Designed miniproteins, single chains, continued (5). Designs and how they scored, part 20

Each design is a single chain, and the fold is of that chain. pLDDT is the mean over its residues in the fold that is shown.

## One batch from the design tools (miniprotein)

Design m16663
Fold by ESMFold2-Fast:
Structure m16663 (fold): chain A 70 residues (1-70)
Amino acid sequence: SLEEQLLKSVEDAVEEAKKIEKEKGKEAGLEYIRYQRERVLEISKKYKLSEEVVEKLLKLLDEAEAEVEK
């Protein structure tokens, strides 16, 4: 489903953000997470995803941001 594809995409983005943080520093990792958040919101608007699905995707990115800031 689209939701499964988006979940996988966001999970992959979280792992990429951690890699970017390790290689280029916290600011680069945080900018990547912000970019991915914007992407999720645009896809949500285009495909009219439910608020519940969007909130789940954004929560994964919020948790990744918190981990990068540690």
Scores: mean pLDDT 83

Design m16664
Fold by ESMFold2-Fast:
Structure m16664 (fold): chain A 91 residues (1-91)
Amino acid sequence: MLAPATAAVEARAAPGVSREQLKQAAEEAANSVKVEGVTDVRVIAPDDTTVLVVVEAETSEAALEAARRIAEELSKSPQVASVSVHHELEA
């Protein structure tokens, strides 16, 4: 089996937003997005002001499409100050 394609969405908290509120916003955005070929979506909160949504898919196109849509949903959230989309570091 080939390694799955991976993309990540990084979101930073708006002023006064807690880690739990940011993580909830990311989980809601991830759950609202459905893209064919996506195999896994994980929400990771490495610190109090940052959340990462990691998307694994059968193809790079599916991973990027899902990451793009998750980023769009996160950008609508009042809990989020900024959003960035990252490609797999080793790709």
Scores: mean pLDDT 79

Design m16665
Fold by ESMFold2-Fast:
Structure m16665 (fold): chain A 91 residues (1-91)
Amino acid sequence: MPVIMGLEDTEADITRLLRYATKGAKSGTTVFGFGVDTTSDDPAKVKLETDPSKAVATAAPTGAAAAVRDYLLEKGFSEENIDAALAKLGY
């Protein structure tokens, strides 16, 4: 069960998370709520930044989407649902 934002392994919930990370928080490319998990997760698999100013400096236009995808795959979410959500957001 995902510990962040009460997500389910569904296209709708993944789309909501991606909107937060890539569009809702795009100016910061922030991963608020993920930062607490990055210490417990393998950092080689989870390419997240908890400082929004640093995340903005590093991220390509889709960089935040890639980081969220890697994170969700590491958490065991369905690749199909992640890809469908990214497509709905135009990524």
Scores: mean pLDDT 51

Design m16666
Fold by ESMFold2-Fast:
Structure m16666 (fold): chain A 92 residues (1-92)
Amino acid sequence: SRRDHANLALQIVMDLGSLSQEDQLAVIEELRKAGLISEEEAEEIKRLLEKGTDEARKKALSLLYQRLMRLSDEQLRQAQAIVDRQLAKARA
């Protein structure tokens, strides 16, 4: 459902937001390589994350959320798998 899709997209963004800047940048690169976000979207999100302010991070996560909302359910599950792999590495 649209609600389930929105809840999953929000969970992905929250999980990404819990990671270090280095791990956040790694996730954005993997999303780009998987074709889930464009080169231009990845570059803008990375630029905002590298700025290191709370305002820039919130804007980066908001842009990612908007993009995830436009993905198919299958593509959104692929994005979740990428974030979950990085979370597992960060917790190890």
Scores: mean pLDDT 88

Design m16667
Fold by ESMFold2-Fast:
Structure m16667 (fold): chain A 94 residues (1-94)
Amino acid sequence: MESLIRFLQEVARLSEEQAQRIADIILSRKPDLTEADIQAFLESNKAVIDEVLAAERVSQQDMNYLLTSLLSFLGVKLTAEEAQEIARILEEAV
């Protein structure tokens, strides 16, 4: 899903590898996810996204907030194992 990967790379400041891994987890829970779903999320959260895009760096708290907001917006309920895997991916800094 190009828009999801682009959001994770450009807004959450994740690497292509991290973005793809997280996108795969989300798509496994919501295989019917569309570009329109991502666009609706971006429009609903424009103010926060604009602030993040203007920042030189994104904090771990901001990344967690953005990802949690996305998952909530999409109605995606992760298992404890999936949530732990995403946390590990986000901790892969540098």
Scores: mean pLDDT 77

Design m16668
Fold by ESMFold2-Fast:
Structure m16668 (fold): chain A 100 residues (1-100)
Amino acid sequence: SAKKVALQKLLQAVQETRAAEIDKFAASYLANRTESDEPLLNALRELFPEASEDLIALLAIELRQVRYDIPSPAIDKLSDEEKEALKEFYLEHNPELKTK
């Protein structure tokens, strides 16, 4: 899947560029998450069962940044095609963004 490949590249880019920030941003995200964040977090946990909860949280943050075109060192390593695949994944797993 193009989405799975893009997510694997994002995971690697996060670990390479943002290792020192994982704990700080993850702790804030996890403390403030709502029930609507759980489908995205569960999808990421299923794809990366060996990833830490902090890394899963930072992936969710980066996916939101891609969706809103917010620059990050990890996202800057990705192609435009990979960014589009990540935006689609985020929209599919965030019920707050789904039109009824």
Scores: mean pLDDT 78

Design m16669
Fold by ESMFold2-Fast:
Structure m16669 (fold): chain A 76 residues (1-76)
Amino acid sequence: ARELAARVFEAASKYAKLGDYDNMAQAAKLGAVIAEKVPGGERAAELARQAHTYAENGDFDKASKYAEEAARVARA
């Protein structure tokens, strides 16, 4: 579950780098749902929500950074 959530957040980061909001938002939401099923996944889910908010505001650089941090935290 942790590795799966991390891979989904990595996909969200890649979509953010492409400026693909729709796929980025879907990946961030899916990753958060998977992370929340694992004890201690709440921080990764919160980082994914922040990434989604940055992408919604057009800040894809921060969205990518926060999605990558969510992936790192999900693996920890």
Scores: mean pLDDT 81

Design m16670
Fold by ESMFold2-Fast:
Structure m16670 (fold): chain A 80 residues (1-80)
Amino acid sequence: SEETLYRLVQRLAEEVGRLTDEEVRDALGVFTGAIIEAHRAGASLEEAVERGKEVLRETFDEETFRRTLEIVERLLKETL
């Protein structure tokens, strides 16, 4: 739902504020933008999250992708 997406985006923003690693912070920001864009284009929450993960994989190196994905998966479990 839109409410669930909003809660996820809030958790992502809070996590960005805690991160000291600029690359992972940038990657989490890109993920957040991608899920908002997908949702605005009519994607379900699940589809938006999958698109966000795809954008992360395409945009960042394997190490940054892996570290960022660990954070994303944790936040998804906490939100969903």
Scores: mean pLDDT 84

Design m16671
Fold by ESMFold2-Fast:
Structure m16671 (fold): chain A 69 residues (1-69)
Amino acid sequence: GPDIDLSKVKLEDNEEFRQLVDEVIEALKLDLSADLDELTARVAEALGLVTPRQKEIVRKYLAEKQAAL
């Protein structure tokens, strides 16, 4: 995965974070129509995100992407 300390990054407003999520989705060929919690778990694991807050930020961004389908 990316060699980055995401615990120190302001994830909510970080465009680099959104690009990393997009890269993980493409690299793992994730189905955006799948269950939101399943997608969140897979992306969070790939990025090494383990805190509830980090997972919620991932979930929020993925929900926005699903709404655009």
Scores: mean pLDDT 73

Design m16672
Fold by ESMFold2-Fast:
Structure m16672 (fold): chain A 70 residues (1-70)
Amino acid sequence: DALQRLRERYAQARKEFAARLKTKDMEKLVLQAVSDGGYYLGHAMLKRPEMEDTGKLALKKGEEFAKLAK
């Protein structure tokens, strides 16, 4: 029906837009954002003994992503 066709066209437009954003610049921005988030989250987790291992992993992952963003 007409509503289903509209949904299909919208989904296709989203895919085309996402494909255009798959650039090295966008990849670097995403990696930097994940790195910053990992650093913040890791330090917050390290304040709780039950989350110490997870906090250490978050910090390590943040550092790895920071290296990839350069």
Scores: mean pLDDT 64

Design m16673
Fold by ESMFold2-Fast:
Structure m16673 (fold): chain A 75 residues (1-75)
Amino acid sequence: ADAAAVVSDGGGGQGRGTGAAGAGEAIRKAMEKSGLDPNAEQNVIVATADGGVGAARSDGSAAGGAEALRAALEA
């Protein structure tokens, strides 16, 4: 089963828009590119459409999330 933990951060101080519905698949791909486990529900991704951030769990697990997430959302 494919599960992607995504947080639609529009007010978390660093999230602009984004919807889990449309971004879920893109987030999963970004997690894989960032070296994160896309099936780990403990990973929280903040999806933004313009070079925004991909903070998978906000504890240091989002090493390459920002660029990978942007590439996935752009695609």
Scores: mean pLDDT 45

Design m16674
Fold by ESMFold2-Fast:
Structure m16674 (fold): chain A 72 residues (1-72)
Amino acid sequence: MVEEEVEVTARKGETVEDIVRGTLFGSKPLPEGVELTIEGMAGDTVLPEGTKVKLKITTEGNKVTVKVTVLE
């Protein structure tokens, strides 16, 4: 198991899922066979530009869990 915390700032028009995917995979799609779970907030939630969020990333084999927390 690998656990990492990252703070990111929401860009204009980004959803929680966009922020998570951008942080983990850049501009690439989700890799095949990887199970991504987003916790703490719905993935389709659009955050205001400049919103700071903390992503707690837990990786177990092909399973990736990201807990999203708004810092404001």
Scores: mean pLDDT 76

Design m16675
Fold by ESMFold2-Fast:
Structure m16675 (fold): chain A 56 residues (1-56)
Amino acid sequence: GAAAGRGAEKAAASGGSAAASAAYNGFTDVQGSREAGRHGDLGDAAGAGRAAERGS
């Protein structure tokens, strides 16, 4: 691949992957954790959001 194409691909993958993965993982982690009777990922997700909100 070309350097220009690689840069564009990286940006697109980062945006799509980050948005989709974050939303999907949050939901599926809650569902899976509740089914297994183990929930800690939900707390992690909530903590991450809180940290982002603080921002500084």
Scores: mean pLDDT 49

Design m16676
Fold by ESMFold2-Fast:
Structure m16676 (fold): chain A 95 residues (1-95)
Amino acid sequence: SEALKLLRSDDFEKMVEGLRQLVEEKGRDAVAEAILEAAKGTPVEDEFRRIAQLVREGKVEEAARLMERLLNHPDPELQAAAEKVFEDVLAKLSE
């Protein structure tokens, strides 16, 4: 999917566009549920729960910005946890 390629981009505007396209393609609830399931039991669960809420509210840019912060977290352990959640979400949404 083009949306998945955009979401993996290092360009923030492309990441926003990718998330917007996924929400349009799959629906807000499906994207939010994939995020919640992927984040469950991880050190970044609460942060991804906020991202899922923003997705449900249609606040795609804010959701992408919070996700970008987590993927670039200065704590290597939290950054690694966020990357694993991100990859699991992409895998779930590629079906």
Scores: mean pLDDT 85

Design m16677
Fold by ESMFold2-Fast:
Structure m16677 (fold): chain A 74 residues (1-74)
Amino acid sequence: MIPTDDPLGQQANEYAQKALDALKQGDVQSAIEYAQKGLRAGREGYKRTGSLASGLAEGVSALILGVAQLLKKK
């Protein structure tokens, strides 16, 4: 467990933010790619730290991924 230092959770938040920015720009494919990277980093961070911050980053990335995939369906 990483005490007060969660670089994977921070990386997951960065990817989630990039995915959200891509989604706002209508770049659904980039949003999917960044959201997948954020989901992976957040899950790995949560597994290592058990921190709520990493878990929330994983959840947010999963929600962005779901929304982006729904938009890609059309």
Scores: mean pLDDT 75

Design m16678
Fold by ESMFold2-Fast:
Structure m16678 (fold): chain A 83 residues (1-83)
Amino acid sequence: SVEEQARELIEEINRLISQGSKADLKKLLEKLKELQGLIEEHPEALRPLRDEMTATLERVIRGGEGEVKELALENLKLLESLP
């Protein structure tokens, strides 16, 4: 399901950011882009995960820089617009 895909992406993003300076930034960007796509395509299906996604994105914003932080902020704005 879309919800299961989003939960898997959240788990992967949390694992990647937990690696700190050793994090694979390319993979982190890829996972953030996948999450963005799911939010844009299936906003209603992802409402139950809003809090979990928000917490994960806020963690990325706190630890991230440049494109990673910018993409996380874009995803956070999408979550704020969920019905």
Scores: mean pLDDT 82

Design m16679
Fold by ESMFold2-Fast:
Structure m16679 (fold): chain A 92 residues (1-92)
Amino acid sequence: DEEAKRKVEAFLEAGRMAFLEIALEIAEKYGLPQSEIDKLREELKKFKEKVEELDPSLLKKSKGERFSMGWLASIAIRQGKSYKETLELALK
């Protein structure tokens, strides 16, 4: 199902975006070099643009929700689940 595939791709990108948001917060909190912080901001912008293109409604979800959805989708795909099964797991 192409719709299930697009939804799974959106969840994976949303999870990557959430991971970068967390990484950026940690980098700023612990005073990592400005070059590393700038690199994280550039990557975050790219993933935000991807999520907005795939499913802008995901940008309204919390960072934790986006991370969980993306992580569950990643695990399911790695375990050989279909896109439909992955979508059902990530939405529970």
Scores: mean pLDDT 84

Design m16680
Fold by ESMFold2-Fast:
Structure m16680 (fold): chain A 100 residues (1-100)
Amino acid sequence: SAEIEKKIEETLETLQKIKEEIQKEYPGTEEEKIFLKWADKAEELLEKIKKGEASVEEIVEELDEIILLIEQLSNEIQEKVKPVLDLLGEVFQLYVNEQL
């Protein structure tokens, strides 16, 4: 879907900007390390959605893992990543609606 692909692109661009900000503000910290694991998981989920290779159940499980990683971050970093989490939710809703 062109709409899903566009939303994925927007999500990846937003994630990259936040990634650069976190690497600039928190270099070499545990916070950066946890955030990068979260970012990698989010990128993997988006790639699976883009390819249409994941079931709804698998996507939900990976989203739960992403949320669990976010809970390990400081409130300040959690607020910074909120726009990406909101976009991930939008991508997920579009994908699920096309699979139903």
Scores: mean pLDDT 80

Design m16681
Fold by ESMFold2-Fast:
Structure m16681 (fold): chain A 80 residues (1-80)
Amino acid sequence: SMEEELIERAGTAMEALLADPSNRGSRIAVIVHPDGTIEVMGAEAADGYLAVNPEDLYRYASSPEEAKEATRELIREREE
């Protein structure tokens, strides 16, 4: 499903971010935009983005598994 694709993509994006040592040990934000698209951002980028987009739903994650779960929860929250 589209939702399962978004969840898997969030996990892959988290793996890519964690390949950069500067992102290790920092929480990474999983963000759901008002249009329903999902983004995974490192802590520095997420801070700037969320300051300008306060209506976006988000959760922090520190592993690919956490990013996938955060994405699942955010999709459910948005659909409620």
Scores: mean pLDDT 77

Design m16682
Fold by ESMFold2-Fast:
Structure m16682 (fold): chain A 76 residues (1-76)
Amino acid sequence: SHISLEEAREIAEKELEELEKLYKENPPAESVERVKLASGEERVMGEIEEGSPPLMNDELIEEAKRILEEMLKKVE
């Protein structure tokens, strides 16, 4: 089965919201390396230098969202 691009985008947005909550609960270094999804699955975020400041943690979320948006546009 395949889901529509709209449904895929909606799921991705929900995952990003979960990431934002997780980052606020965990130290930035740990948040960058591993993120827990709502399903309980752990995924590694893109590599950023260890000890990145908290400010960059929010920027990482924004960057991931932009990359995802661009990838979806290329598929369309």
Scores: mean pLDDT 58

Design m16683
Fold by ESMFold2-Fast:
Structure m16683 (fold): chain A 55 residues (1-55)
Amino acid sequence: MVTDEQLRETLAKDQERLRKDVPNLSLTEDIVDGTIDGLGLLLDGIKAAIARSKA
């Protein structure tokens, strides 16, 4: 519990420094997350469209 709180604070600070030092990594991660989210939504939409199309 206390360890989780400390870990979260440490990670937050580490992420802040990393993004400030290497913004390119942050951009890459953001693009990857966006792509994964988009693909997930797209796949779900396709499945839903196919199901509804059959109905």
Scores: mean pLDDT 66

Design m16684
Fold by ESMFold2-Fast:
Structure m16684 (fold): chain A 84 residues (1-84)
Amino acid sequence: MEGAKLVLDSAKLIIRVFSKQGRLSDEQIKLIRESAKKIADLLEKGEDKEVIEKKLREQVEKLRKAGVPEEAIRAFEEAVKDAI
């Protein structure tokens, strides 16, 4: 599904940009990849927008607690919103 690919490709771009700036740890990179995969899996299954938005909120809280930069989190949220 096109939306799932958008989320995964956007996560790769976010990781590339912020890692080159020295702003992401290996653990934060892993968490972003895992969050993107969870959202992409729901999009591929054709889950309702409300289910995807709830999962996005849960993943955003997890990324924020892990110290992922707010700019990276916002870019990820926008990618998911563009996919739904």
Scores: mean pLDDT 87

Design m16685
Fold by ESMFold2-Fast:
Structure m16685 (fold): chain A 63 residues (1-63)
Amino acid sequence: MEEARKKAEEVYEKNKELVDEFAKASGITREQVLRGMAALFADGYTEEEVVELLKNALAELKS
């Protein structure tokens, strides 16, 4: 559980603009995005997969 949270925080550090834009477009908090990413990491998703999921979801939200 702690390792999944650390991975989510590392993704945020590398992708701050993406995470902040996704949170804003989704109407949720940054903390909720971090928890969602941590859940994906706990389910065995990779950093690359999580970043691509966020990019795709953000693109759909902006359309």
Scores: mean pLDDT 83

Design m16686
Fold by ESMFold2-Fast:
Structure m16686 (fold): chain A 72 residues (1-72)
Amino acid sequence: SPAEKLAEAAKALFDRTGKEVYSKEEAQEIVFQAGVLTGDFDLARRAQMEIDKLPEKLTKEQVIEAIKRAAE
């Protein structure tokens, strides 16, 4: 699905950081880059809006759930 493709691209970007926790700004930037890689800018933008509703400190798992929620 488009959500699975965006999530896999985001996971690859998160894994390159070696971090366990991200700021909201860092998470939104990674999702934007995943959108560039997949070409799905609309889903990436909706995922950024879902991230905006979350706390300032996020795990990659919370970001992946935000991507899935954005695809609903």
Scores: mean pLDDT 86

Design m16687
Fold by ESMFold2-Fast:
Structure m16687 (fold): chain A 69 residues (1-69)
Amino acid sequence: MEVEEEVLKYAEEKLSTLPEEVQKKVSEQLKTLLLSMIRLLRERGWSDEEVLELAKESIDIIVAMLQRS
């Protein structure tokens, strides 16, 4: 599975725990941010494993912040 596909699937699964209104508001922006982050990290020589780990950690933090809103 491509890193982008795995990251977006993980984001979708985590976002599904949030209220639908929050999902609609942030999902597009979060997906855009994640794809940009993956591109930039790859351009800087990060491995797919390192990119995937950082992306998943970033998703967990963002979702946790949104749950408190």
Scores: mean pLDDT 81

Design m16688
Fold by ESMFold2-Fast:
Structure m16688 (fold): chain A 61 residues (1-61)
Amino acid sequence: SLVEEARRLLLRMQELGWSPEEAARQAAALPPPLQRALVEAAKELEGPLVAAAARAAEEAL
């Protein structure tokens, strides 16, 4: 599902040591269906990178 794809993307960003700012920039550039999925996936995850990415995706929608 797109939600699982978005969840894997967020976990990969954390694994690679991305900054919240880099994660937010990437999230804002995603297509709208994946932005919606990322906001949903972020509800089950924690951390400043996840919060920043979810906010950016929601604001871009």
Scores: mean pLDDT 85

Design m16689
Fold by ESMFold2-Fast:
Structure m16689 (fold): chain A 74 residues (1-74)
Amino acid sequence: GPSNEKGAKSAEAGAKAGAAGDAAATATMRYQSFLSAGNEEAKKLGYEGAKAGAAGDAKTGSRLSQEAFKAAKG
């Protein structure tokens, strides 16, 4: 359905941005991990990072990925 299509394209755009700069791909992967772990703070940051990656902003995605990882660890 349309929601599935948007989600798939968001993930693909994030992965594509990550191929140009590793951190955006890391944000997408960590978001999936944080969903399983139940860490809502890290999940929110990971989601925002993936969203930025989907918009083609790998720099913001990278920054938010680091914040998500720190939230999960700290």
Scores: mean pLDDT 60

Design m16690
Fold by ESMFold2-Fast:
Structure m16690 (fold): chain A 86 residues (1-86)
Amino acid sequence: SPTPAQILARATVLLSAAYFLVEHYEGLSKEQAEREVKVLERGLRDLERLFRQHRDTFTPDEARLLREILERTREYIKKAKEKIKE
């Protein structure tokens, strides 16, 4: 069973990946960028599920930090999707 620290670490890696996609999407083909978005969306859903399943193991501060990371990840995924449509 993953700990809050492990879930937070995984969320931080996903946020970094979403940020890099937004910053470097111009170096990717449209097909490559669309595949990366799908990977990030799956990763986000997995982390949201893990948070729901293990919510009782989180301190209030850890839960707040994870919610902030997940929200920022959603925003970067949305930005990447908007850039790809252009």
Scores: mean pLDDT 89

Design m16691
Fold by ESMFold2-Fast:
Structure m16691 (fold): chain A 76 residues (1-76)
Amino acid sequence: SAIEEARERLALGVEEALRRASALPTPEQRIAALTAGVAALVAEVQAAFPDLRVEVRLELDAHGLLTSLEITVAPR
């Protein structure tokens, strides 16, 4: 389904954004890169699935590492 495809793209995209951000040397760089990467990912998936509501909520610690992730995909 479109919902399943959108959710999978978001999950895989967030995982890749986390891998890239974790390679950066400072917490500030990791937070900035992850925030920008997830925002771009959400915009791309929302554009690909205009009939869906797409949202990603994430919480980061002081080191710029993910502590909580929620992906929401629903019909509009």
Scores: mean pLDDT 85

Design m16692
Fold by ESMFold2-Fast:
Structure m16692 (fold): chain A 83 residues (1-83)
Amino acid sequence: VRSITVVGPNGEEVTVELNEDGSLTERGLENLARLLMKDLGLSREKAEKRARNLAPALAALHDEGRTRVTLDEAEAQGVRLAI
């Protein structure tokens, strides 16, 4: 299990757990989705979709040795994932 801390725009922190393949664990999905719902006002469905879309970016940042990232940093990484 991989673990990385995500800091939301209001400074709220959640621990996001990833499987070895970089997908979100059930707990990782719940924690990240709740952060997105609370800080961005997203519906549960939209928050879960966005959380799953951020998983590859979080896995890449964890593979680089990052243990803590901002939500904005993770989203920027997700947009730039062409490699």
Scores: mean pLDDT 80

Design m16693
Fold by ESMFold2-Fast:
Structure m16693 (fold): chain A 100 residues (1-100)
Amino acid sequence: SLEEKEKQLEEEIKKYEKELPKNPEESNYKLAEAYAELAMIAYKKGDWKKLEEYLKKAVEYEKKSGRTNLTLEITVGVLQIEAAVKKDQELLDLVTNASK
């Protein structure tokens, strides 16, 4: 279920936050992945505030990792396609602005 996956991602976030001092590059990369997946869950739940918050966090952690995060790139791409298909300019603007 979405709720089970959300709980698993929250546990992964806690784990990688604790690992940050030992493995900063990998931990930041994993945090970006987890927040990107939480963003997709927020979108599926219709929680646009959480979608924006989680995308911004994913971008922040991607920048700190120094590596392109494929999960984040896929998530942003899927959301932009969804917005285009639905002709949802507000969703497109949110995703585009949060991913900067």
Scores: mean pLDDT 89

Design m16694
Fold by ESMFold2-Fast:
Formats: structure tokens, C-alpha cells, sequence
Structure m16694 (fold): chain A 96 residues (1-96)
């Protein structure tokens, strides 16, 4: 579906952003878990800002996403929980 294509596209962009930012910080992406990577980036203002911009772009396409995912990512964004937002994107992209 169009929603599946959008989810996979954003998951790929998020993965690339995580890997690039870890490398910029001198961290080997293979040495940290996905959750640890997100926690590190969420605490760095520049990386956090980039994640927030990407997630706001995801929300512009919320009408094309599964309703249960839409509600959960909107809540995660409102709470500033970027780790949960990222986990939800990857979880649903894998199920697509």
C-alpha cells in the first residue's frame, strides 16, 4: 500500500540518520543497540532536532498510516518520546 511504502521510506531515512549521527559522534553503530543509539541521539540537541523534524514530516502523512500507529506516534511526539516514536516506525515498517 501507499502507507507501507511511506513507512519503509521513513524507516530507511531514520536508520541512515541514526548511523550518520553515531559516526559523527565517533560511535561505531555496530557497538550499540538500536535502543541505546536512539537514547544517545535524543540527548544530543543537534541530533534530537533532526529526529523531531523527521518525525514531524512523518506526521504530515499520518492520514496514510494505520490508525493505531497514527494515535501512538502522535502521543509519543506530544510527550517528546523520540525513542518510542522511532521504535513504532521500525516495528510497523517491518510488519508492512
Amino acid sequence: SEGDRILKGFAERLKAMIEAELKRLGIDPSKVSFEEALEILSKHPEARGGLELLFDEVLKHADKLPPELRARIEQARAEGNLVEFAKLLFEYAEKS
Scores: mean pLDDT 82

Design m16695
Fold by ESMFold2-Fast:
Structure m16695 (fold): chain A 91 residues (1-91)
Amino acid sequence: SLEEMEAVISSLKSEFDKEVGKFFLAVERGDKEKALEAIEKLKKLGMSDDDAEFLKELVEKNVPLEELPKFLPLLEEIGEHLLKLLEKLLS
């Protein structure tokens, strides 16, 4: 549930991981504006421009949260990290 996802996000220790969680929550809600806002915050926290642009393309293409595991491994630097966080949120 969205409430369970919010609880898991609140338990994450790093600001980067919290913003990743907010990104996934926004995608699940279909809130493109908040998903793009989270990506901009992730860039400020050290996400590469290339990975950020790839995530923006997934948002613009309306890729649902359940399909993201197929695409996250294609990210250049952080795909594995994001995949593990998503699996934790969906558990």
Scores: mean pLDDT 83

Design m16696
Fold by ESMFold2-Fast:
Structure m16696 (fold): chain A 90 residues (1-90)
Amino acid sequence: MEEEKKKIVIDGIEDFRKSSPEKYKAQFDKTLDEIKKAKTYEEAIKIFDKTVDKLLAESDDIDAGVLAVQYAVIKTVTRREIAKLEEKLA
């Protein structure tokens, strides 16, 4: 179960990375590396939250703002997909 939840998170990030401009791919790669080291889905989501908070703290930087929005969308989509997975297994 936890491995499947982490896969949903990783797949969500990779999908956004694939369609993102080259200048943003480095940040997605860094986040993917950190998430792959996380032991649980909860730790993976904490990494997302930490990254979003950091990017929002740089609110005068347009690129940081764009990345923060993309990360928030990824988090929302992955939470929805995980909820669907949990419903099917309940």
Scores: mean pLDDT 77

Design m16697
Fold by ESMFold2-Fast:
Structure m16697 (fold): chain A 83 residues (1-83)
Amino acid sequence: MKKISAAEDILRFFKKQVEEFYEKNGDKMTDEEIEKAKELAKLSARDFIERYGKIFNLSPEDVERLKEEAEKYIEEIFEKMKK
């Protein structure tokens, strides 16, 4: 199967979960709650990508790149929640 496609699907799935969280909770959270949720989301993203990277035999370099991209995406989305 296409390993590139699998990596894209992993990121897309994760980004979708973050976007759904934003849509459901963005208007309900304080800035402090947003910061804590952002920290937890980054930790969850690193764990998720590491696990799926092993399943799909991604290179260590690709795994680190995906973690970096996911963390940057989380920062962008959570910053949009702040007022």
Scores: mean pLDDT 72

